# Designs tried in a protein design run: designed miniproteins, single chains, continued (2). Part 18

Each design is a single chain, and the fold is of that chain. pLDDT is the mean over its residues in the fold that is shown.

## One batch from the design tools (miniprotein)

Design m4601
Fold by ESMFold2-Fast:
Structure m4601 (fold): chain A 87 residues (1-87)
Amino acid sequence: SKEDVEKALELIEEVAVAAYLSIENNRPEVFETAVANARRRAEELSPELREFVLRAVDEIERLVKEGASAEEIVRHAREIIEELERR
C-alpha cells in the first residue's frame, strides 16, 4: 500500500540519518540502535517492502562497516530512496 511505501521510506531515511550522525559524532550506538529498530519495524511491512528495507539496511550497514564517509552513505541512501519512489 502507499502507507507501507511511506513507512519503508521513513525507515531507510532514519537509518541513513543515524549513520550520518554516528560517523560525524563518533557515536556507533546511534547507528546500531537505528538498524535494530528498522529491522524490527520492517516485519510490519508487506513481504516485498520488508525485503526491500532489509536489503537497504544491510547495504548501509556494509558501507558503515567498510569505513565509507558520511557523504557516501547519504548519497547511496538517496539512490535507494529514489528507486523505491519510482515504484
Scores: mean pLDDT 86

Design m4602
Fold by ESMFold2-Fast:
Structure m4602 (fold): chain A 65 residues (1-65)
Amino acid sequence: SIEEIKEELLEELRRRLEETPLEDWRAVVQEIIARGEKLLPEEEVEELKEEIDRIGAEVALQKLS
C-alpha cells in the first residue's frame, strides 16, 4: 500500500540520517525522494517531502544537542 511504502522509506531515511554526517545528508535525502517519486503519486510525494523535513529536523536536533 501507499502507507506501507511511505513508512518504509521514512524508516530507512531516519536510520540513514542517524548514521550519516550532516554534510552528507543531501545525497541520502535526494535518493529517498527519487525512490518516492517512482513509487508514489505526486500528492503522496509532497507529503513524503514534508515528513522527510520533519524527520531531518528531529535527527539534526538530536545530533547537535
Scores: mean pLDDT 86

Design m4603
Fold by ESMFold2-Fast:
Formats: sequence, structure tokens, C-alpha cells
Structure m4603 (fold): chain A 110 residues (1-110)
Amino acid sequence: SKELEHKLVVANLLAVGALVDAELIIKNSKDKEIVEKAKEIQEDLLEAQRLMNQRTREGLERAREIVRRNKKIVEEILKKYPDNENIKNLLQTLENLEEVLDEILALLDE
């Protein structure tokens, strides 16, 4: 499906955007705990990219669960730093990535 291919491209671009947002947190934060969490988020996002690019239902469902888990982690970090633009950007990118993965999975249910 051309629509499925387009959504997979968008999902990959959003995953790259989230990796960049996490890298900016690592470079700009003085909080060792937030830096450690951002590094773990990068590792999880690379695994999510690998899984979604398998183009299987199981891989896409597992990628979505990784994104959902990391979205919750970023929400908790944002509570500690509510005005941090890099953390806000990462949360928004993960929300957008979850929406695209939901749309991809809905297409597979047709």
C-alpha cells in the first residue's frame, strides 16, 4: 500500500526527530539522572525503529509499546522541568510517532 509506505516514512522521520531531541537533552542538561534517562530513550528508539522497519504487525505493536513507555518517562521528566523546550519537543514528537503507529496498525486491520 502506498499509504502504508508513506506512513512508515513519516514514522521513521519522527523517530529520527525524537533521537535528535534526546541528544539535545543529553548535551544541555546538568542533571545526571535526566541525561541517563535520555540515553536509555535513545536506545529504546533505535530498537523501535528496527522493529517498525520489519513491517510486521508484531514488530509495529512492539515499537508502539516502546514509544508509549518512553512517552510516560518523558512526561515524568517534564513534571520536574516543566519549561524545558527540548523535553516538550521530545514529548510532542513521541505523541506524533504513537499516532502514526496507531494509523499504520489500523491499516493492517483492514
Scores: mean pLDDT 91

Design m4604
Fold by ESMFold2-Fast:
Structure m4604 (fold): chain A 97 residues (1-97)
Amino acid sequence: MEPDVDGLRERVERTLSQFSLAEIAEALGVSRNTVSRTVKLLLEGETRVRDIAKKLGISLMTAARIVRFLLTGDVREAKLDLPPATAELILDSGFKK
């Protein structure tokens, strides 16, 4: 699998241009610090939702929701209890524009 790290960075930056860290944190029900640390891990090339969850001390479902929101910019993702594999598929597929 070849994760597109540059595409990941562009997608995260696009979401952050639309929403503040505080707005993302409120939508996901997590702390602003958790969102900020997830952004840092993704930009450092961490593409495994399980490893992000472990490093942050949060659930896989919470990590998956944060990652999907950051990659899609879709507020609806904050309300969906989808499997972590959904976020990993977005990371692995090279991201849709």
Scores: mean pLDDT 69

Design m4605
Fold by ESMFold2-Fast:
Structure m4605 (fold): chain A 67 residues (1-67)
Amino acid sequence: SMGEEAAKRAREAAERARAEGRHLGASQGYSGYWEAKKMAEEGNEEGAKESGRRGVEATERGSQLDA
């Protein structure tokens, strides 16, 4: 589903940030990933999609502060 895909992108962004030592960005991305997964399991597909998207965006913003 789109929610699952959005969650996966947030996880990928977080994992890349962590591998590169951008810990603030990684933390933000994982938060969005876990929230999106929870919402998808609860049947809130739109919420999952939005949480995943925000996770990716937050990872990028956090990574700017890490850099």
Scores: mean pLDDT 77

Design m4606
Fold by ESMFold2-Fast:
Structure m4606 (fold): chain A 61 residues (1-61)
Amino acid sequence: MEEFEELLRKVARFVARKVAAGQEVTPEDVAKEFGISLETARRLLRAAAESGLVVREVNKL
């Protein structure tokens, strides 16, 4: 069973890779990549931004 935090980390890595490549990330991209609803994708994107997880993952790239 996937914990919300584990999914959040995966989403943060996905966003970090796209941002590092100079690409925009939409909630639709996240929903398609992870097979989740747009609603869940938006919540994960907000949580990743507020937690600084995307910044941490970008710093590792």
Scores: mean pLDDT 74

Design m4607
Fold by ESMFold2-Fast:
Structure m4607 (fold): chain A 77 residues (1-77)
Amino acid sequence: EKKELEERIRELVLKLIKKNDYESIARLRLRVAAIKNTTKSEEEYLKKMRELIEEMEEAIKNNKLLEEPPEELYLSK
């Protein structure tokens, strides 16, 4: 469900704010934008968002950064 996934993203952002980890917040936002720009269906969007949330949760556990997406995937004209 889209609302549930958006709430999970919000909770992750709040955790990162408490840790002063603004680089992870920036990368998470860019990855969300890339998913929005590249997915062709709501089902694909929901699947990619769930994968991103799991990747971010593991990155937080391991004190790692998400990979930054290429600019062409998150920039809009």
Scores: mean pLDDT 77

Design m4608
Fold by ESMFold2-Fast:
Structure m4608 (fold): chain A 77 residues (1-77)
Amino acid sequence: SPMLELHIKQIDEAIENKASKLEVEQLIGVMEISLSTQGEEGRALARQIADIYEELKDSSAEELLEAVRALLLEAQA
C-alpha cells in the first residue's frame, strides 16, 4: 500500500531526526485520522495505533514510533 509505505517512511524520518515526544504524538494522531478514513482495514489499524499509544503513553518517543512502525510493516505484508 502506497499509503502505508508513506507512513512508514514518515516514522523512519522521525526516528532518524530524534523527534520530540510532542512531535511523535502529533504524527501518530495525524496517521490515526488518515488511516481511519481508509475503509475497514484502515479503521482497524487506527484502533490498533490508539491501543499502542495508550499502552506506551509513558514510554519513550522512539519506543512508540518503533511499535507503530512494526504494526504498519505487518499490515503491509
Scores: mean pLDDT 83

Design m4609
Fold by ESMFold2-Fast:
Structure m4609 (fold): chain A 81 residues (1-81)
Amino acid sequence: SLEEARRRAERIRASIPQLVEAIKSMNDIETAEKARRVVRKALEDLAARYPDPEAQSILRETMAEVDAALDKAIEELKKKK
């Protein structure tokens, strides 16, 4: 449902700081990139459960936010190492 998708998106957004911290704590670029791909795949699989186009849109926007945050964290790791 749309309500379920919104609630899920909120929970995912709330988890972004924890995901970023996990990536930074790895301090291994290859492992961090692999973890980012795993997270993206999990979110894609989640979105596939929703047939509603509006729910899909909300989840896609949330996925983009997660992806951007993790990409920034990995870029910071590359510059410091």
Scores: mean pLDDT 81

Design m4610
Fold by ESMFold2-Fast:
Structure m4610 (fold): chain A 83 residues (1-83)
Amino acid sequence: KIVAKTKEEAEKAIQELLESGKAGTVEIIPSEELSSEEAAGLAIAGALAGEAAGVKLKVVVKGAKLSEEEKENINSLPLAESE
């Protein structure tokens, strides 16, 4: 598991897993440097990129203050989750 608390950490973790082709999980935790909305966007983008690349990349957003619509959008994707 890779834990990311900034946008840069999340993007780097997702990119490294995609480039390696290795199955993995990225946990994105919103912070003062990373809004819940940005974390949700990164999770969606990462999950879609993993699916397109054929990599089992799971992206989890923890502790995010998301709208119901944003939660549905994340949870509708295979290997993406909000909690």
Scores: mean pLDDT 71

Design m4611
Fold by ESMFold2-Fast:
Structure m4611 (fold): chain A 61 residues (1-61)
Amino acid sequence: SAADEKAAETARLSTEAAIENGKYEEGLKWMKKAVDSLKKQGLEKGLKAAEEGLKKLEEAL
């Protein structure tokens, strides 16, 4: 769906922005909330992108 694709794009861009700006802990907190929200909404593409973002932020910390 358009909502699911937008959620995936938002998660990817937010991850990139957090890494670029060195806001790893802030990005991690946001991404954990995004994972919970996307899981409840059933947005599978968004959830996958958010989980990948969470993984990248955890590795950068």
Scores: mean pLDDT 82

Design m4612
Fold by ESMFold2-Fast:
Structure m4612 (fold): chain A 89 residues (1-89)
Amino acid sequence: MDEEVRRALSLMGLSVARIAARENPEAAKKVDELLDYALENGVIAELKTLPSADPNTVVEEFTAGDRTLIVTSRRIGDRSVVESVELKE
């Protein structure tokens, strides 16, 4: 049974996304909203990497319950910076 491990890994991924979004208040707020929802409702946040046409762009999908957060990050040198976050309900 890997439900707790899956939950922990997804929450870690979302926490890393939150750190990467710290300089973008709107993106950080949306990440916080999904993180709070997942923690308060005890639901698993599932992480899925989506294909991107740009090799320097990483798109990650976090799904918790009926909420989905799409995080788009751009690679700048050796760093990843969150460019945009979309929250779907």
Scores: mean pLDDT 72

Design m4613
Fold by ESMFold2-Fast:
Structure m4613 (fold): chain A 74 residues (1-74)
Amino acid sequence: SSEELLAELERLLEEAREAARAGDLVRVSQITAEALELYGKNLPNLSPEEAARAQAILAEIVAIHEELRARAAA
């Protein structure tokens, strides 16, 4: 269900925040890949409103990954 998807994405977001605080780029990369896969698999079955909510959470996870990757590359 969309509620289960949103709850899972929120859980992944919290895990990404914790991994980022630890400087664990490998873990953040894994979480980001999992979140992208979950979103992609569910996207065709989401309403526009559900897709927007999922996309907002996904955008936060991606931003965490990009920020940590940029710091690691500097």
Scores: mean pLDDT 86

Design m4614
Fold by ESMFold2-Fast:
Structure m4614 (fold): chain A 100 residues (1-100)
Amino acid sequence: SELEKLIEELERLREEAKEALEKEDYEKLIEIADEIAKKLLELGKLTGNIELGIRAILIGALALVIEKTKDNKEMVKREAEEILEITEEAIELARKILEE
């Protein structure tokens, strides 16, 4: 199903984001965060779930913050970890919707 495919793509992007964070590749992390936001927005539209759309907006905002504060390693790491957490929560929400 399209929903299952989007969840699988989000799980892959989450792993890529984690690797980018570990390598301190913040340019790559921003690109991945933008892709996660796009997939969450698609998932929100497909399911009609407003919370998934809100999570997409939050990840987009965090990616913008990282871009503007990329010289502050501690802040960037914190924002990147928050992106990963929001993504994980969104994946779990999507899985629950798929099971219902």
Scores: mean pLDDT 83

Design m4615
Fold by ESMFold2-Fast:
Structure m4615 (fold): chain A 77 residues (1-77)
Amino acid sequence: DRARQLELLRALARLAREAGAEEAARLIEEVRALLEAGAPQEEIERLARRAEEALRAGAEADPEKFREALARIQAER
């Protein structure tokens, strides 16, 4: 479901942004924009892999910031 994918990407971008993983947040938002625009699947997959790598690197570098960001988001629901 495209709508669920877009919602997940928005949630991940917010998590990355609140955790200070700016590059990951930017890449995730770009993936969302490509999905909304109906870009070629190969382009979306390539950017999604970069976003995933950036998000993982950010979480690995500062897991405490990600824990705090997740707690904030969960509190708001």
Scores: mean pLDDT 81

Design m4616
Fold by ESMFold2-Fast:
Structure m4616 (fold): chain A 94 residues (1-94)
Amino acid sequence: SLEDKDKAGLESLIATAKAELPAEVAALLEELLRRFLDTARKNNYDEDVIREERARAVEEIRRRVADPATAAQAITLFGSFAQSLLEAAREAKA
């Protein structure tokens, strides 16, 4: 199912974040990713909701992560998940 596929992708990306980012940044990214997925699910994977929640998460990462290079890496990881979820949601509707 879409729910099983997105859950597997989420856990994989959280593992990558824990390996590549400082612990506090990886924890923030996990919090934001889980909140993002929950919001997407309860809004039936609406593309506008996914785009708006991605934008909010990017702003929160920029605000809370002091090092610009680390913030950029976290934003890239979050963006890859958000884009993958958006594409999976589109495939499920086709």
Scores: mean pLDDT 83

Design m4617
Fold by ESMFold2-Fast:
Structure m4617 (fold): chain A 75 residues (1-75)
Amino acid sequence: SASFEQLKKRNPELAEALEKLEKAKDLDEMWKAAQEANKRASVEDKPLLEQLAKELKNEVASAVVRLLVSQLEPL
């Protein structure tokens, strides 16, 4: 995904958390990855995250990204 590659460059910690979420095998891994993504996301990532949510193949990862976008306050 082009948006994911851009996210890796701008916020590699967030990108890593989202990749772990997409590859998570159990509920513990999913929960930890989602919490990490929430901690690492910033308002500046919002436009890229909105685009990424449309490109993600994993519905859980997409839902987490959409939730992150909804919780990010507009400047």
Scores: mean pLDDT 75

Design m4618
Fold by ESMFold2-Fast:
Structure m4618 (fold): chain A 84 residues (1-84)
Amino acid sequence: SKVEEIAKEVYEKLKEMVEKGDIPTEDGRTGVDAILYEAVKKLLGKEKPTFEEADEAYRKIMEELVKLYGEDEVFELVQKAVKK
C-alpha cells in the first residue's frame, strides 16, 4: 500500500541519518521532523495539509512503522536520530 511504501522510505531515511556519522544538520530532531512532514505530504498528495489531515497521516505512518519494524526498534532509531 502507499502508507507501507512511505513508512519504508521513512525508516531508511532515519537509518541513514543514524549511520552516516557526520550529518550536515546539527539538529537531528529538525531532520526527523522534516522527514516525517515530507512523508505526511507524500501520503496526502498535498503541499498544505490541515492540522487534522497531517495528524491522521502521521498516525498512519507511525502505526505502519511499528507494524513493519517493531515498536522498540522504531523508538531506538528515532532516539538516535534526534540525538545527532
Scores: mean pLDDT 74

Design m4619
Fold by ESMFold2-Fast:
Structure m4619 (fold): chain A 78 residues (1-78)
Amino acid sequence: APQAREITVERIPIPEGMSPREAALAAAERLAPEAVARGQGIAGVTVKDGEVVVGLIKADSAEEARRITERALAELRA
């Protein structure tokens, strides 16, 4: 299990007419390539009080950032 050293949180309001699940998936997919390019992985995505909360952590390499992000996306799709 990764021990997060530095966490950045992105909060995205859910527009009216969009489901929380769809908003979470859309936010994760949009942020994934940008996060990986910056050397960060998506550690988790949750929905709280009408907002999508995306947790980003620094990775050692782009490969690790991609693996962390892929795992989070797989869990969202389950």
Scores: mean pLDDT 77

Design m4620
Fold by ESMFold2-Fast:
Structure m4620 (fold): chain A 58 residues (1-58)
Amino acid sequence: AMSPGQQLAMKELGLSEEEARALERASDEEAIALGRQLGLTDKQALGAKEGIRIMSAS
């Protein structure tokens, strides 16, 4: 099932479920690389990863 953080990332950043899950599981370097491919800034990519983590943890 999708976490609340994954749902938020999909809604705010236009990410697919698979992309949101990949971002959540990525290291900081991997999150930046994935974010660049998706048109996100480094700050947005890291913020999205941290936001997904925090929201998923409730």
Scores: mean pLDDT 71

Design m4621
Fold by ESMFold2-Fast:
Structure m4621 (fold): chain A 62 residues (1-62)
Amino acid sequence: SVKELVQAFLAHSKAPQGTVNRIAQSLLDMDPQADNATIARVVGQLLDLDQDTIERIVADLS
């Protein structure tokens, strides 16, 4: 869920909660079949996060 994705970003990054939620919701609106790991990688790339940080977020969602 978007809530779990936002919580993972807050645990491993300084990304603003509202920004993460807005981008994740927009991506799910475009592709409702996308999994949390795919959404997290796209959001992390859009926010210019390090690959190591993105993979920690993805691991927290698995």
Scores: mean pLDDT 82

Design m4622
Fold by ESMFold2-Fast:
Structure m4622 (fold): chain A 111 residues (1-111)
Amino acid sequence: MEGLEGARRASEAAERGDGREAAEYGLRAAEAGGGGEGAAAGGAGAGAAFAQGDEEAQRLGGEAAERGLRLSPTPREQMAGGSGATSGAMGGTAGDTKTAGKGALGGAEAA
């Protein structure tokens, strides 16, 4: 699943503190398959970027989350993606890029 692969890459980048790379992988996941995987990956990227103070990466992650949710074919997948995106954003707000990455991957797997 292309979206899940993107979410995993975003999670790995977030865990090593690369918010910009995480946001870029999130956006690509949303574009490739959308759905919950893209939304969760985008949230992780945005959260990691926020923790690092990278406004451009935070913007890219937000865009990925929005596109992923919009392209989710069912309300259930939108909810799974939204949960992943929220977990990612919350981790970033707390300054924990590892938690942000894990939350996003969990949400992507649930979708």
Scores: mean pLDDT 60

Design m4623
Fold by ESMFold2-Fast:
Structure m4623 (fold): chain A 80 residues (1-80)
Amino acid sequence: SLGPVTEAQREALLKYAEKVYGYKVPENPTDEEAEEIMRDLVERDRAEGKLAPPGQRPQLTEEEKKAVDEILDELRKKLA
């Protein structure tokens, strides 16, 4: 479970993974497939030291960015 995440926030995170790291996102991803992609994204972020530079990130609202960062932090701790 990803906790309290809207579908729009989830979609934004998956688009981020696709645009930044070239992840192959299925047309209709299941919750499990989406979590696997996000887990991979966090692991890659940890290995590379950081996600894409701020100027290269997809446009997210302040609320969406906060929720995405919170989820990524939780996943980082669980994947360590």
Scores: mean pLDDT 60

Design m4624
Fold by ESMFold2-Fast:
Structure m4624 (fold): chain A 94 residues (1-94)
Amino acid sequence: NLDKTVDKLIVEKKYDEAEKLLLDAIEEEKSKNPPDNAKIAEYLAMLAYVKLRKGNISEALALLKEAEDLAANDPKAKAIIKHIRIFIDNLIGK
């Protein structure tokens, strides 16, 4: 649900709306006991991509590292974040 909405906003270049949705989703997930760290990590990685698209490269890389650290023990989340890292690295290198 959220992932599809965020993807649509990114495709439409509505980066501010995508950022707001991701920030709201991260805070909601952090408020749960226990928080779903894998889901938070995926949202942080998506937020990193949005920040990169807005030109905030340093902030994007910091968020991506936070996502990688948070997902270190979840193979599925780690794989998703690795895929996002590849996209971000390609955009920075081009």
Scores: mean pLDDT 83

Design m4625
Fold by ESMFold2-Fast:
Structure m4625 (fold): chain A 70 residues (1-70)
Amino acid sequence: MKEEAISRIEAAIGYTKLGLKDLALKAIGEASKLAPEAFKELTAAAIYLQEDNPDLAIAALEKAKEILQK
């Protein structure tokens, strides 16, 4: 489950860099279901994406990935 969540987070980062907001939000939603321990950071990333702040969204996604790698 954590490995799949990390893969979804990496996909969300990639989609964010490409400007594919809807796909990034979908990937964040899938990751949140797989890894509730990263829910706070994943929720922050979704909010930043909705507010058109991709740099902060990527930072929050990287933090979520770090939490899951413990």
Scores: mean pLDDT 83

Design m4626
Fold by ESMFold2-Fast:
Structure m4626 (fold): chain A 61 residues (1-61)
Amino acid sequence: SPPPLTDDQVKEVFRRSVEDMRNAGHEITEEMLDSIATVLSRTFGRPEAVEEEKEELLKEL
């Protein structure tokens, strides 16, 4: 298991994942954000922080 992260660190991982996908030429969609959120919630166990960041990223679409 990865080391435990804070809510702010998990939110940063989410934003960096989206930026990396965008830089790789992928279009960021709601489905993609849902998939990343699911993976991060399972990995770090901070579902509320992940959902909060997902909502903010959805506003940027």
Scores: mean pLDDT 82

Design m4627
Fold by ESMFold2-Fast:
Structure m4627 (fold): chain A 78 residues (1-78)
Amino acid sequence: MSKEEQINYIKKLLLDPSKSGKVIEVLRKNGIKLPSRPTGPDTPSIYLGIIVNNLEKQLPKLSQEKLDEIMKELEKLK
């Protein structure tokens, strides 16, 4: 899987409400700095947009090895 395909896969998982929380936890454990929720649960779409923007800046800078580690952890969340 290409780096772009991996990034798109992560974005797709974040759009799934049942998986988004687990995906965020995996990303934080792997050193990706994501902001805490700026607003309450009533505005989840705004928070998701902020996360996606931060990921698009951070994920391309990660090594392929680090991105592969994240993908392996995400596969365990099946």
Scores: mean pLDDT 71

Design m4628
Fold by ESMFold2-Fast:
Structure m4628 (fold): chain A 94 residues (1-94)
Amino acid sequence: MELREKKFEKLLKEAKSEEEKEKIEEIKKKYEEEMKKFIELVKELKKKGEKLEYEKEELEIDSFQELLARLKEEGIEVVEGDSQKTAELLEKAV
């Protein structure tokens, strides 16, 4: 199993030119910034005592697996359940 972050690292190592590396790094940076913003929103929801849930099917998505890994690193528990409720909480936080 390869997370998107590992895929970016492989692409950077295999890049043939500086321009190609710069483009890959820009995409990775944008992705990292979006993920960090999402994690900050999730931390605020956890401070309010909100419980976060995900649907089993989402685990098959590489980007979602990486998100779960980052949340776990931040000590945030996300359980299998109703991802719609989590989406509603995030919309309210934004």
Scores: mean pLDDT 61

Design m4629
Fold by ESMFold2-Fast:
Structure m4629 (fold): chain A 73 residues (1-73)
Amino acid sequence: SVEEARELLAVLEDESASEEEKLAAYQRLKEIIASETDPEARAEIRRLLEEVVRTSRNAFARVAARDLLGLLE
């Protein structure tokens, strides 16, 4: 869901989150994107990912978001 995607992106941006937690969040985001067939939900997730790429202070989050954007094309 879009709500779950937003929560998982917050984990990727959280400097206090462990590497294990961030990798799990990234993997779950890949699954959400791969299974999402609703064009409106896909567009909303794309907007969230674009925001992370543009505004996030976390290098891992930016790289992960760019990779995930490729899956939505």
Scores: mean pLDDT 84

Design m4630
Fold by ESMFold2-Fast:
Structure m4630 (fold): chain A 85 residues (1-85)
Amino acid sequence: PLEEELQRRLEELRSNLRKIVKETADKAYQRAVEAAKAGNKDEAISALKEIQEAMGLANRFGDKEAVEYVKKAGEKAQEALDKLM
């Protein structure tokens, strides 16, 4: 029935969103670490902002697992930035 198909598609969309948010956080975290090692404070701040945007998206869609994952990535990125300060 249509209800089952819509539910399946919604679950696929939620799964894909979680994957995208986690991948975005991982890439931004890597950029923050690389920028910190290079002494590039502006790039590190940019990467931290990208993690914050991913957090906002996860919160908007109520994905607690994605929120927790991105929060930890942001904490690690902030630690990398703090080494420049």
Scores: mean pLDDT 82

Design m4631
Fold by ESMFold2-Fast:
Structure m4631 (fold): chain A 109 residues (1-109)
Amino acid sequence: SAARRVAETLREIAALLAERPDLLSPTSRRRVVELLREAARAAEAGDLTGAAQHLSGAASVLYAEAQETGNEEVRALADDLYEAAVALQAGDLERAYETLRRAAARLAA
């Protein structure tokens, strides 16, 4: 199912970020990981609006961190999470999945 793939990719991104202390402050990392896991739970439940809200929250934390640090990798992740949130709000699970897979691939590189 598309919603399941979105949820699995959100958890993958959360796990990758938990292992990247170089990207985010401990407080921002904990908050983003929590929001991504909540987005995954909402997506699995079919609550695309809730998933989009949690993803937008995660993107906002990342945008704030990128503004403070100038980290382009963090900004790129924020852009991808925001784009995925917009896709989820529109009910476009395929676009959300493709955008999140792009984010996961960048983090794993």
Scores: mean pLDDT 89

Design m4632
Fold by ESMFold2-Fast:
Structure m4632 (fold): chain A 80 residues (1-80)
Amino acid sequence: AVPALTPEEVAAARAHLERLIAHVREQIETETDPKMKEMLEKVLEQLERILAALRAGDLATAYALMEELQKWIEEEREKL
C-alpha cells in the first residue's frame, strides 16, 4: 500500500522542504570549505527531487528519496 498522507500533511511537508532548500542554498553561498560545499550541493539536489515527487503526488517515491537522504546524511556525519 502507498503511504497515506492527507492533503494538509503533503502541503506541510512541501512547505518544510521549500524552507529547507532555501536554507541549504544560503549555506552553500556562505560555505568556505569545498568538501562541505560539495556535500551541501548533493543535499540540495536530493531535496529538490523529493519536492518534485511530492508536487507530483508520488508519495512512495518521495518517502524512498527521504529515507535515502537521511541515510546519506548519517553516513556523511560519521565522516565529519
Scores: mean pLDDT 77

Design m4633
Fold by ESMFold2-Fast:
Structure m4633 (fold): chain A 68 residues (1-68)
Amino acid sequence: MKKVLLVVSVNEEKGEAFAKEALEKEGYDEYILLLNSSVAEGLALAKRLEEEEGYDVDVAFEASAPLT
């Protein structure tokens, strides 16, 4: 099972820095950076990846990411 970190951010540099640090500390296989999207959109994508692809997905939200 692939372990994926989905990061929701409105800023590519901040989101990528967060994802890179989390990968070094938490043992993820890869990350997906979802830019200019809401927390709700990130959660929907995570559910789809888990149901359709069988990935183990953790979702992280940068503080500036909108809820909807």
Scores: mean pLDDT 76

Design m4634
Fold by ESMFold2-Fast:
Structure m4634 (fold): chain A 74 residues (1-74)
Amino acid sequence: SLEEVREKVEEIAKELNLSEEQLLKALELYAKGLPPGMIAKLAGLPLDVARRFVERLKEAGVTQEDVKKLLSSL
């Protein structure tokens, strides 16, 4: 569900100390299928943080399509 996707995303953001602005930008770039290096550069994140962000989303089963739906609900 969208609620479960939101909860997982918020947990990951908290663990990685992402601001709301950084989180929204990183989600937008993830939804577009960009690799961690591009997400880091464009969202203003350290590369290791961007890599963990993508890895944690994949491990949690959060797809690019899930993120697109989440962003369209904002």
Scores: mean pLDDT 86

Design m4635
Fold by ESMFold2-Fast:
Structure m4635 (fold): chain A 68 residues (1-68)
Amino acid sequence: SELERARKNLEGLKEMFEAIRSNLSPEEAAQVEELLARAEEAIKAGDLETFRASMEEIGAIIDRVRER
């Protein structure tokens, strides 16, 4: 199901975040944690639009850090 795929993608992104956490500023890390929490709540509510928006924002932060 789409929700099962969403949960798997969120889990993978959490693992990626922990792997690169030392490369983020405290502010960036806090922002990613807040967005991850929002993504989890969106999945629980079945709100895939909010989930996708949150995942996109997390991805943008990670990509910005990689471009440094």
Scores: mean pLDDT 84

